Designed miniproteins, single chains, continued (5). Designs and how they scored, part 46

Each design is a single chain, and the fold is of that chain. pLDDT is the mean over its residues in the fold that is shown.

## One batch from the design tools (miniprotein)

Design m17582
Fold by ESMFold2-Fast:
Structure m17582 (fold): chain A 75 residues (1-75)
Amino acid sequence: AAPKVTVTLDLPDSVPEELRREIEELIQKRADYAKEQGRDSHIHLDLRGLTPAQVRRLVEGGRRGDKVFEEEKKK
């Protein structure tokens, strides 16, 4: 069977739909990468404690490097 990848994204209500879409695209890219690596993965990103400005900064960071999210696997 193909590897199972689940994604859960929690955003504050103050985040505009445009930012939500951008985060969904980044998370989808990470889910596709995990699926391609042949590993079952549970990706949970809880941003409910962040302001829209902080969320936007995370989107910018994610776009600057696929490497940022790969480093979390090494904890």
Scores: mean pLDDT 69

Design m17583
Fold by ESMFold2-Fast:
Structure m17583 (fold): chain A 67 residues (1-67)
Amino acid sequence: MLLEEDERRLEEAVRRAAEATGLSVATARRAAELFLAGATQAFIAERLGLSRATVSRLLRVIGEAYS
């Protein structure tokens, strides 16, 4: 399980990614969860009905907010 600080950082990253892409926070969170589980960008795009470019943008924003 994630620690509270890691959960807070994930929630902030998810919110930033949602704002950057115009997607809902729920969709951005689902993409982050799939990515943390080891899913590829192509798999996430197929599962969520998003373009690969949108998934790439989401994951980049999430990664930048985590660092």
Scores: mean pLDDT 77

Design m17584
Fold by ESMFold2-Fast:
Structure m17584 (fold): chain A 73 residues (1-73)
Amino acid sequence: GPLSDEEVRAGATAALDVSIATGDPTPALAAVRDLVKEEGREEAERLALEAVRTKDPAIRERAVEAIVRGRRE
């Protein structure tokens, strides 16, 4: 069945945490591509890249919530 909001949040958080730890945006961008509809993708990608670049926990939270809000059905 479709992923729950909690499952999407967990997956997005895990991918972002790997990208933040390594400095490699690829896991975070892959999570956005796989989880987010076209309409929300640009904002989710922007926030994910900013979270990786800054390592700011507040931006990380905003990126996760953008992925959850923009999720595919």
Scores: mean pLDDT 84

Design m17585
Fold by ESMFold2-Fast:
Structure m17585 (fold): chain A 108 residues (1-108)
Amino acid sequence: MAKVELTAPSSVRRGSVLPVTGKVLEGGEEGDTLEVTLAFIPEDGGLPRLLGASGVIGADGTAVLPVDVSGLEPGTYRVSGLGAAIVRPDGKAEIAEMVGEPKTVTVY
């Protein structure tokens, strides 16, 4: 099974794109696409939002995953991974295991 670790900035302005970085630990190669689905869970007890992003894996084994947060209200969110896949240029896909701790992101 492929393995990926996600990192994110601790804050983002409302209406901006949050640049999540996916680091491929196992199974992906340069030119493959990393696809992720993330849950943005408000710490105030509001409804979770599901956001997807994808990015091409570079020579350093990382992909930038631009997450559109324009639909999120200002507040602090716990961000957890729900699913990830590595998609090869020929369209073949492999499920990726997301490793590491959930992230906290504040939307201003």
Scores: mean pLDDT 84

Design m17586
Fold by ESMFold2-Fast:
Structure m17586 (fold): chain A 74 residues (1-74)
Amino acid sequence: MVEQLAQGAADAVRTHVQTLLDEGYSLEEAEEQGLRAIDTISSHVRSRLGEEAARLVREAGERALRETLEQHRK
């Protein structure tokens, strides 16, 4: 299910970025690591399930990344 993959990607990105920020990484460093994770996940999904599935997981990951960074900025 593409929806489950998108949710899984969002959860993974959120957890990873939250961990980095909790460990004292800068917002810029956490964002860079989050974007790298999103690229890796979406590339893997694209090769196995195609462009649409990859786009949905990328969108979910990018939303999770943005929300997590915004929570730590405020």
Scores: mean pLDDT 83

Design m17587
Fold by ESMFold2-Fast:
Structure m17587 (fold): chain A 118 residues (1-118)
Amino acid sequence: MLLPAPAAPLPVPGAPDPKKAPSTPLAEIAQKLGKPVVRVLNGGRVVLVGVPEGDFEGLEEAVREAYELARPGGTIVVLALSKETAEAAARILEELGAEIVSVTQSGDTYVVVARRPA
């Protein structure tokens, strides 16, 4: 960040942004936007949520929105860049009445799979 970096970052990006990004595109998009991203698939049978690192305020709103957009019996998938964010998302989903199916790590991304009750 010093020496050539102060001169280089102004005319050209000095940071390797994609290197810090997770392998999951939705979480990467959320990180770049600085806010959670919600995607509804198959008419609410599957709802995907990409969450940026450390955004616990936007996390609760996005997870609640995803739960409401999911159909009864539908699946909610949260893609998070940190274990703490994934655990927070799982807790919010349980508080909303969702069943937590799994919490796994895939590369640099934590994946929470939950089901909305039928």
Scores: mean pLDDT 71

Design m17588
Fold by ESMFold2-Fast:
Structure m17588 (fold): chain A 118 residues (1-118)
Amino acid sequence: NREKVIEEIKKILSSYKKPLLVIAMPLSLFEKIFGVKPEEISKNILYLREDDPNSSLDLNKFEETIKKEKPDFVLVIGPLTPEEIEKLKKIAEKYNIPISFITDPVGMIRDGSVEKHL
């Protein structure tokens, strides 16, 4: 299931000219769940959560990256609160960038389907 999910994510990202993959979880946890590094999925990656899964999202880093890189799509992967989702949506909307969220990466791999978890 992991390989199928990774290929589906790659296919989604490759449909855009300038996709940005945002990792909103500790890198070590991402690697345990997906079995790969984010760099194997996308060339443009932003890390918003440090090694502690309870650390606050760096919203300033997100907005700075959006301003600098001007992506045409943002995909966020990681467990997020409704408040964190709304804050990220507001920033993306301010810059007219479409944004999507995968908030249950473990469930997505279990089900082997990205579409059910977007």
Scores: mean pLDDT 84

Design m17589
Fold by ESMFold2-Fast:
Structure m17589 (fold): chain A 85 residues (1-85)
Amino acid sequence: PPSLEEQLEEVREFLENYEETLEELRKTSRSAAELLEWIRNRDLEGLEERIRELAEKEGDPRVEEAIEELRRQLEELRRLEELLA
């Protein structure tokens, strides 16, 4: 199993990539800025539904790509939460 230090480094790398993805989303969609508030509140289940709704509503391929990246990172976050539990 990975060491605690390896798990913390993985979390740090995830957070760095996550912040970059959020910044890209904020630049491409006003609605994406609302996702930042849900993410900060750690409402991961609600956020997943909102990400899906945003992708359907916007119809912008760039927003859809950024949302897919964010979705992958949220799944990685859930995986890390399970490992730390």
Scores: mean pLDDT 55

Design m17590
Fold by ESMFold2-Fast:
Structure m17590 (fold): chain A 78 residues (1-78)
Amino acid sequence: SMEAKIKQIILTSALTFINTYKKLSGSLPNEDAKKIATQKALETGVKLGEELGLEPEVAREASIRMTNLAKQTLEKAE
């Protein structure tokens, strides 16, 4: 379903955000690490959306939702 595809995009990009942020947070200022992690998460989600056959606008909307989920997930990280 479209909902399952959107969820997959959200989860995959959230993981990309967390992993990228963790790798960079020791070497870069927090704001810079978050910016780079956000960009990589969005790019990953858009690419996955295209691979899953979603319309570009749907992929972009899902990418925005990814950023919000990733930030919430980061707040709960150890």
Scores: mean pLDDT 76

Design m17591
Fold by ESMFold2-Fast:
Structure m17591 (fold): chain A 80 residues (1-80)
Amino acid sequence: SLEELKEKAYSIGYKYYYQLSLDAGLPEEVAEKEGEIGGQMAIDIALGIESGKIVPQTEEEKKLAEELKKLGEKVLKEAE
């Protein structure tokens, strides 16, 4: 369902950017905020909406964006 897609995309984006921030030595409070932004961005990508809030800079971030787009495309096609 669309709601399950949003929940999965948010979780994927949150976990990725939260962990990335902690690995960079940022405080937990900053990591939580980066996770929230990443989660919202992940929902936008999965739904095929352009997100200008975070631009993928690394190959890993670009791969994450591609995986989220594929996940959204698959779920939306199966919902037809």
Scores: mean pLDDT 75

Design m17592
Fold by ESMFold2-Fast:
Structure m17592 (fold): chain A 58 residues (1-58)
Amino acid sequence: SALLAELEALRAAGVPDLGVAARFLAQNRDRPWSNREIAELLGVSVGTVSRARRLLGL
């Protein structure tokens, strides 16, 4: 998908996992994604997703 390609490009550019998770959450606010589902989809830790959610006030 275009979103996954964008997130992979961010990783290639040196954006940390926290930033990748935050971008995904910001673009998917209307979906009831669990931290586990996002972690599996993006290949990051559940803790990273939790921190990103807190940073966005979600």
Scores: mean pLDDT 76

Design m17593
Fold by ESMFold2-Fast:
Structure m17593 (fold): chain A 62 residues (1-62)
Amino acid sequence: SMEEAAQRAAEAGLAILREQGIEPDDVAKQNALRGAREALEAGLDMPSAAARGAEAALKALS
């Protein structure tokens, strides 16, 4: 489902941030999920959706 795909993409994006020593808070996690979902709904692939999720999470931490 779209919900499951968005969750997987968001988790992949958040994993990238954790590997860089950034621990996302709840707001960053929600922004990652929204960014990943919007990317998938726009027709982007899973790696692109994960990257968009990571970008959204990082912006929320700024």
Scores: mean pLDDT 85

Design m17594
Fold by ESMFold2-Fast:
Structure m17594 (fold): chain A 105 residues (1-105)
Amino acid sequence: SKAERIRELAKSMGIELTDEEVAKLVEIADLVEKSNLKFKDKYSPEEIALALAFLIESLTGRLGPDAVERAKEILKQLESDDPENVPLKFRFFLYLKLVKEKKTG
């Protein structure tokens, strides 16, 4: 299941997730699968969801109860060709690389 893959990925990075955090990350992974992100062919929805979680924490200081709603907003910005979103895209790809390399972001 997505929940098991998220837990295994987080554990490989030395992170223990609560059931509530796993549920939020599953919802974010489902949003990723439904998104028009070009790199979905190179990274799993679970890897992208965890990278989004790190990005959200870096922007807000914590992964809070609004994490899924913030992920929706960020996904729209990542799908946009607007040059104002280039810094956000760069930060997202740095976290995505850290997740792929199984390092904390």
Scores: mean pLDDT 78

Design m17595
Fold by ESMFold2-Fast:
Structure m17595 (fold): chain A 79 residues (1-79)
Amino acid sequence: AKAELEFEHESEKKAALLGTAIGLESISFGGKAKITLEGNKLHVEIEHKSESVLKETVKLALDIGKSVGAKQSKEPKFY
């Protein structure tokens, strides 16, 4: 299963740190993450063999983003 997330932060440095945090959490849950940063916009693709674990990882990623003041640019998309 795969999910796509997009965040924006006024600080490019904070966006990069958010991407790193989400990437590490995704790996810790036994998944994969692809992090792409374009200026202040952070694009995250998370992949996991378990859809339930993927959904929990996505929820955590959204919570982390909110905690650091990032704006969610679009709703999570699941594939």
Scores: mean pLDDT 82

Design m17596
Fold by ESMFold2-Fast:
Formats: structure tokens, C-alpha cells, sequence
Structure m17596 (fold): chain A 77 residues (1-77)
């Protein structure tokens, strides 16, 4: 369930795993048409990017943010 992946991401301490969990939440929420959950996952990914000093983590989070933004735009049809 998308909500469970969002919750797991919020409780995960490893930034790479957090990005993976938020991305899974986005993909499932998009298939479900759940705009609110995609927006919550975007907020979480933005926090990961802003809190990290690791270039690879920042890049991965930024790519996931772009993916979330595209999903939000598609759901606002």
C-alpha cells in the first residue's frame, strides 16, 4: 500500500533507502490516482535533499523529486 511505503520512508534513517521508499510510494499512489500522497512523498524527498551533504544522495533525491513533479502534473488532468 502506498501509505505504508510513505510511513516506512518517514521512519527510515538511511537516505538512500528513504528515497527508494518514497519512490515506491509515488509509483503506487500514481496508479491509485492519489495526488495528496504523491505531494507528501515530494515533501519528504525535498527534506532528504536539503538535509544531505552527500552529492550522490542529493542527485538521487533530485531525480526522484522530478519524477514526483511529473506524476503530480499528470494527475492534475
Amino acid sequence: MAEEYLKEAENEKDPVKRIELYTKAIDIAFEEGNLELVEKALDGLTKVANESKDFDVIVQATLAIIHAAVAINALRK
Scores: mean pLDDT 85

Design m17597
Fold by ESMFold2-Fast:
Structure m17597 (fold): chain A 68 residues (1-68)
Amino acid sequence: MNGPEVAGARALIEASGVDPERAVRGARAGYEGLLRGGREEAIRRTMEASGVDRKAAEAMVRAIEEEL
């Protein structure tokens, strides 16, 4: 797992309390979304992959952006 994915997974756990497996899945989906379609795509993919709300997904994407 790369630095952006680690930062994203930690942010998801802090914002939503999801389990680590779900957080990693959300962070990977969000990171891939950010690279392919930007911020809104990253938020959408994070929500779909992890089941978190938009606020938690936004916190996760912000954590990934800070690593880039």
Scores: mean pLDDT 83

Design m17598
Fold by ESMFold2-Fast:
Structure m17598 (fold): chain A 68 residues (1-68)
Amino acid sequence: MSDLEKELEKLKEEGASEEQIELFKELHRLDVEGTRAAIEGDTARLAEIQARAAALRKELEEQGIKVP
């Protein structure tokens, strides 16, 4: 189980909303895609993925959720 999956379980137990759970799932998906882009040498895609991941982290932090 990944660290993000563990965070999702904790959030569910603490009464996190469906929206917050969706944002965490999306963040995990972007992390996987970012790793793939880095391996493939797609620097432009990696930069876009990193920017989107940063935006999602800010949104979660604005909702009072600690991002790992």
Scores: mean pLDDT 76

Design m17599
Fold by ESMFold2-Fast:
Structure m17599 (fold): chain A 100 residues (1-100)
Amino acid sequence: SPLGEAMRELRARVEALLADWRAGRLSEDELLARLTEVVREFAARYPAHAEEFAAMVYTLVSDALAAEVAAGRLSEAQGRALRDRAATAMREVIEEVEAA
C-alpha cells in the first residue's frame, strides 16, 4: 500500500539519520532538527497519519538510545535527556500539524 511504502521509507530515513549521529556527522540538535523535518514531510503527504509517523520516529530513537547506553557509549543520564528532547520534538510536530 502507499502508506506501507511511506512507513518503510520513513524507517530507512530515520535509521540513516541515527547512523550519521552515531558516526559523529550530526550533533544532537542537528539530529532532532532533521527528524522533525522528516516527520513534517511525511505528515504533509498523509496528514491523518502524523501521530503514527511521530510514534515510529520516537520508537526508533528510543531503541537506538537504549542500545547506545547498553554499549557504554552514552550515559543513562545522556540517553534519558535525548529521549526526553525527542519526545518533546515529536509532540510539538503533532501539535503543529493538527493546528494547520
Scores: mean pLDDT 89

Design m17600
Fold by ESMFold2-Fast:
Structure m17600 (fold): chain A 89 residues (1-89)
Amino acid sequence: MTATLIVRVNKGKEEQAKKALEEAGAKILDIVEHDDYVSITAEVTGESVEEVNEKIRKLIEALEKIPDAFAPGLGVFPLAFSDWDWSPA
């Protein structure tokens, strides 16, 4: 199972965010600079939804430890996570 995420951080925090994502087990696919933020596209792979969710939880925790990494409207956004919007009933 694979989840693709866009991580948007304040400009100047991209290297710290990249390191945090890689330490959490994510693969960096692309880094795009914008006027006031940087978008990092990352891929998380695991054998199950549970494993992928655990890796995503760890990367979010790692990103939250970076001072001033996020401003209003920035964060972690799923692009292509199977079953992300559907919880099993």
Scores: mean pLDDT 73

Design m17601
Fold by ESMFold2-Fast:
Structure m17601 (fold): chain A 73 residues (1-73)
Amino acid sequence: MDEQEKANIATATALIAIGNGAPEEYVRELIRELSKIEKVEDARKASDAVIPYIDAGDFEKAVEVARKLVEES
């Protein structure tokens, strides 16, 4: 089911953020923004786009990119 797959993408992205030491505030914002995306394909694109910023420790930019992609989806 697309809703469950979308939830799994948001959860996986949040776990990657937690693993990189993201503050709770940014983890909650990433889940919130990614959960607004209706299409699974767009959620995957958003996750793929934010992971490099999460890996770099730029959590503010990761949230900004997620918000931008939500507006475009």
Scores: mean pLDDT 81

Design m17602
Fold by ESMFold2-Fast:
Structure m17602 (fold): chain A 92 residues (1-92)
Amino acid sequence: MVIENEVVKKNKKLYENLKKAYKAVEEGNLEEFVENVRLAYLEAKESKDRELLEGLVEDLERMAEYAEELGHETIAEVARQMAETLRKEFNL
């Protein structure tokens, strides 16, 4: 899957972690998905960049849809919960 969010692409570390998270969704690997999203979240949080946080939420929602299409329901649910938590924490 291709990351289309241009703001996320500008942060190399965040972009690489999200690429690994998308690959984990494709492979049905929940553990690798959670770890790479956690690393992306820490990068976005430390940046204090609202656009990076919004981009992460958008990619989490896309990953949830992708996981659901692939039949990886647990990854889809975790991705949705992470997106909702970020929206609430950062008032997005």
Scores: mean pLDDT 80

Design m17603
Fold by ESMFold2-Fast:
Structure m17603 (fold): chain A 106 residues (1-106)
Amino acid sequence: MKSIEEKKEELLERIKELKENSSEPFAEVLEELEKALKELEENNELDEETLEMFKTLVEEIEELEKELKEKLEKGEITEEQVKLVAEAHKAFVRMIKSVAKIKKKN
């Protein structure tokens, strides 16, 4: 099994790679996720469960971007709808970060 440090480094590298290939709204989501991971690490608030939640979210974003890109190219959705989906994911990143902080304060 990989250490928390190794899993974090792998996740940060994956986020960096995805950001380079992502639409601007989702690049912003990935940037907020990267900042959340770094903030939690600096405050010793990052645990294994939080890392797995962020890893799952990154995997979901990767698949979702593929689907949204295909639908956008076919004219089935609008850029405004893509932005709304990205905003929902930013809110979810903030929720995961808040839960991790609460776990350490109690």
Scores: mean pLDDT 81

Design m17604
Fold by ESMFold2-Fast:
Structure m17604 (fold): chain A 74 residues (1-74)
Amino acid sequence: MSAEEAARRSAEAGERAAAEGDGAGAKTWVYEAQSLAPQNPEAAKEAAERGARAAEEAGDTSGYRLGRQYADKA
């Protein structure tokens, strides 16, 4: 999977986490993953992992699992 796809999946997980109550944390990692994907795949992967954790903290288990799957491949 590409870093761009990982960033997009992190964004999706982050948006779901925001809807469930962790807007500040989720949005921060979403934007970071999106900005890093074309220039730094390693940093994009870390941002995707943080987005997945934000989803988990907000109680979005499915978003967490999706984000974790994509972070592992970034």
Scores: mean pLDDT 61

Design m17605
Fold by ESMFold2-Fast:
Structure m17605 (fold): chain A 94 residues (1-94)
Amino acid sequence: EAAKKLALEVIELLYERGEISDEEAAEYRELVEEMAKEGLSEEQTLTAAYSYWVAKNPEEAKEVAEKYKKENKPEEGKKWALEKAKEALEEAKK
């Protein structure tokens, strides 16, 4: 439930920013609805939550991604991303 809400918010934000077309937005919404009907895995739930955090914080997400890439610490970047996904998911459940 929370993950579906966050995924749909991501699609809306990307569409409003002109990063995806009307057709892409419609296709992504349909995909989210189908995935939600089948049940979202923990990985899919965390991915939706992280995508929502990135959509809300694009500059910070870019800066942190560039930092971990420059420092050659992809595992630290992944850990940071999971923490942000967890925070977004917990906030959405309230």
Scores: mean pLDDT 74

Design m17606
Fold by ESMFold2-Fast:
Structure m17606 (fold): chain A 61 residues (1-61)
Amino acid sequence: MKEEYLKKAEKYLEEAKEAIRNGDTVKAAQSLLKAANYYLKAGYTVEEVSRKIREAIEEAK
């Protein structure tokens, strides 16, 4: 039921990582916001979403 939202969240998270690596701060911010929104729709808590975004930013550095 929530699997489609999770797949979209993961897609936008990967897009955000790529944007961070490319120095595209605007695209990175937009993609992170989209990923967060879809994780919340998939049933993740704010704390879980915050952790995933932090991990993604650290991985992209």
Scores: mean pLDDT 82

Design m17607
Fold by ESMFold2-Fast:
Structure m17607 (fold): chain A 100 residues (1-100)
Amino acid sequence: EKEELLKKALELTKRAYEIAKKEAEETGSQKIREVATAAYASAELVEQALKNPAQLPQAVKGLEIAYEIAREAAEETGSKKVEEAAELLEEAAEYARKAL
């Protein structure tokens, strides 16, 4: 149950990372690279939470921060791909919060 929610959060976070990484590579945007870095770090936190439930509050906080970074980058760059990554990170944060 909680493990299933965290696996869903991880899947969404990894998708956000791949989208942001590709967009950063294609555009050369440092702002979008920051989104990819935040998504990658958040995926690692969710993986840690899957192994140790005590890490779950840290994973939730990481996803919320990654979402804000992605939202700001989407607004600044106008990138629809980064907007998609932000939506995925927001949804991932919701799944992680439900696992609390």
Scores: mean pLDDT 90

Design m17608
Fold by ESMFold2-Fast:
Structure m17608 (fold): chain A 77 residues (1-77)
Amino acid sequence: ALEKVREILARAEELYKAGDVDGAIDLLTQGAKEYPEYRAILLAARYQIQAQATGSEELRQQAQELLEQARQRLAAM
């Protein structure tokens, strides 16, 4: 599962760098549904992409909160 999540994150970053923001968001959203144990990290990556694309301070804060939750959950595993 973790290897698949890493592939999803890497692919989403490639899509974003290629200018396919919608494709990156869709991939991360689908991954969060398929791998609920890693939902927080996948959604954090999605909010980071949206924040970078729009310049939204609110989305940056949401991404940071999700990353903090993901760190706590990974430390508990």
Scores: mean pLDDT 75

Design m17609
Fold by ESMFold2-Fast:
Structure m17609 (fold): chain A 60 residues (1-60)
Amino acid sequence: MKTPEEGVKGAQGGVDAAKALGREDAVAAAQRSLEEAKNAKTPEEATAALQRSSQALGLG
């Protein structure tokens, strides 16, 4: 993760993917991760938000 803005873009992709899969639990988790990424002050915080989004989608 290079910037907080890049983290927000990745988290938004996670929300879109969760919606496409029709998984209500994953959508809720991904939306929370997106909010965390938007409020991230550092790339580290944005990366943590993306990790949670990926985990909700079963990607790691």
Scores: mean pLDDT 69

Design m17610
Fold by ESMFold2-Fast:
Structure m17610 (fold): chain A 64 residues (1-64)
Amino acid sequence: GKPSQETLEEIAKKLYELGAKDLSDILEILKNNSNKELAEKLGVSQSTVSYFKRKVREVANEPI
């Protein structure tokens, strides 16, 4: 199923705790790690990681 808004916010918080300072850092972390590795590290399913990556990519492709 679709991950909840709360789950997406928890993923974002964990990425900031991993050293992400901004959206660019989040994108770099997501590009440099497999869905399996991120799922294990973040405590979510691989499908949830895939969905989060897609949403972050969509936001990053919008000019301000």
Scores: mean pLDDT 75

Design m17611
Fold by ESMFold2-Fast:
Structure m17611 (fold): chain A 65 residues (1-65)
Amino acid sequence: SEEERQRLIERARKAIEEALKDNTPEYLEMAAKLRSLVRRLEQGDESVMPELEALIEEFEKKKKE
């Protein structure tokens, strides 16, 4: 749905912002991937939604470790 798509984009943007603040090469690489997937989703490519969600979850878990 459009609401789910927008929620995922917002969650991804938050993850990107946090990754950029940490300023490590690993998090910068994750931020670049997140940005690429968000851009594709914003262009209407919903096929990236599962990959984007998985990457956000990976980032969130990594920040807790």
Scores: mean pLDDT 80

Design m17612
Fold by ESMFold2-Fast:
Structure m17612 (fold): chain A 86 residues (1-86)
Amino acid sequence: MTKAVVTVKFKDVSDEEIEEAAKRLKFQASLIEGVVDVKVEVDKENKTITIEATFEDEKSAKEGAEKLKKLAESQPGVESVEVEIR
């Protein structure tokens, strides 16, 4: 199994807005084909969401990471999105 780690940094969002974004991203990530598990962590102080999606194989992880990046970039108030495959 392969992990895709997506780190989303927000600008000038409220704690409520970042938590709502985290819930949306977790739900959307759970719908990606080949995903086995999704973990989401919210850092309110640094305005950062970290999504760890576990996939069955490396191909699914790469394809899923691309979809997650696009979904994250579509969120209001996003400053940057970083993706790592592990």
Scores: mean pLDDT 84

Design m17613
Fold by ESMFold2-Fast:
Structure m17613 (fold): chain A 73 residues (1-73)
Amino acid sequence: VEELLEEARKLEERGREAERKGEEYLKKYEELKDTGTIESVSLGMLGIAYYSESWLNYRRARRLREEAERLLE
């Protein structure tokens, strides 16, 4: 049970890191989006990819926490 909570914590940490990178890339995209360049599109895509990774990590962490709670019942 404690191993599930520890794994969830590590996934949450990875989620926060990916979210931070996603925010950074999306901010750069917002600054360049009016240029219509391939660079601006690439930055937007990278931001979305990191946000997706963050969301996936948070979702996995939540599932592990729910599983640990069920085992304590």
Scores: mean pLDDT 80

Design m17614
Fold by ESMFold2-Fast:
Structure m17614 (fold): chain A 103 residues (1-103)
Amino acid sequence: MMEESRRVAEEEIEELRRLFDEESDKLDEVAKEAAKKTDPVKAYRKLGEAHAELMAKLGEAVGRLRELESGTPEEVREAGREGKEELRELAEKKIEEIRKLGE
């Protein structure tokens, strides 16, 4: 059980990092488009703030998965799912905030 929970945690962490990279790329593109319509300094400052918040959320999710390595694989999978949902929701919110700068 403990070995399986550790394996599942590593898989969920890899998936979280992959999702973080995908959402970071989306943020970069949205900031690039916003910079064409507003002050580039303002657009890229907001991008930096968004990256910092996403990195913090990734860290929290990874930490939670590491704590659960001593638990069941089902608990680890559920925490991974929740972490991915929270990371996506935060990224979508930040994408919207950056897009609004171009209004």
Scores: mean pLDDT 87

Design m17615
Fold by ESMFold2-Fast:
Structure m17615 (fold): chain A 86 residues (1-86)
Amino acid sequence: MRKEKIERLLEEIKENLSDAEKVRELVEEILELTDREELLELIRNSPLDVAAALLAQWGLRDPDDPALRALAEELQRAHPNPQPSP
């Protein structure tokens, strides 16, 4: 039911990563369906691109959440920004 809908939305985000507007819409729907604890688990178990999209939208909704900050730092440590090519 709710879990199946979230899994479907995650797959749609993965398939539409190049469409920023569509990703934003799908992420907002996930945020409406999840509580804070469920969202934390979802981000930790998601691919980097999907996790980044979820964190970005969560940051717009609740920028002062310490869990958001901690997860953002965790993702940055695991996947540092590539240096620009010379």
Scores: mean pLDDT 73

Design m17616
Fold by ESMFold2-Fast:
Structure m17616 (fold): chain A 100 residues (1-100)
Amino acid sequence: SMEEKLKELMKRLEELKEEAKKAKTEEEFDEVFNKIKEVVGEIIELMEKNNADESLIKEIAEVFHEMLLKLEEETDVAKKKEVLVEGIERIIEIIKKALE
């Protein structure tokens, strides 16, 4: 079901959030960030394919876009991790609303 798959993807985002906190270099950060981009894309595709609430899909896309813009302006790895963690937590909250 969409619900079970979204729960799996949400758990994957939680795992990637913890992995992001452990990143010490720009290379390690970029590796985790690329995995997060893949998972967020899969979430959006799954929600669209299952005719989920368009407003929630849009909210996820907007949070992700805002996160991308903030990361382009940031040079410090520690601050990049804070932006990424905040973005992931916001996306997880939107997914929880989709599961209600």
Scores: mean pLDDT 86

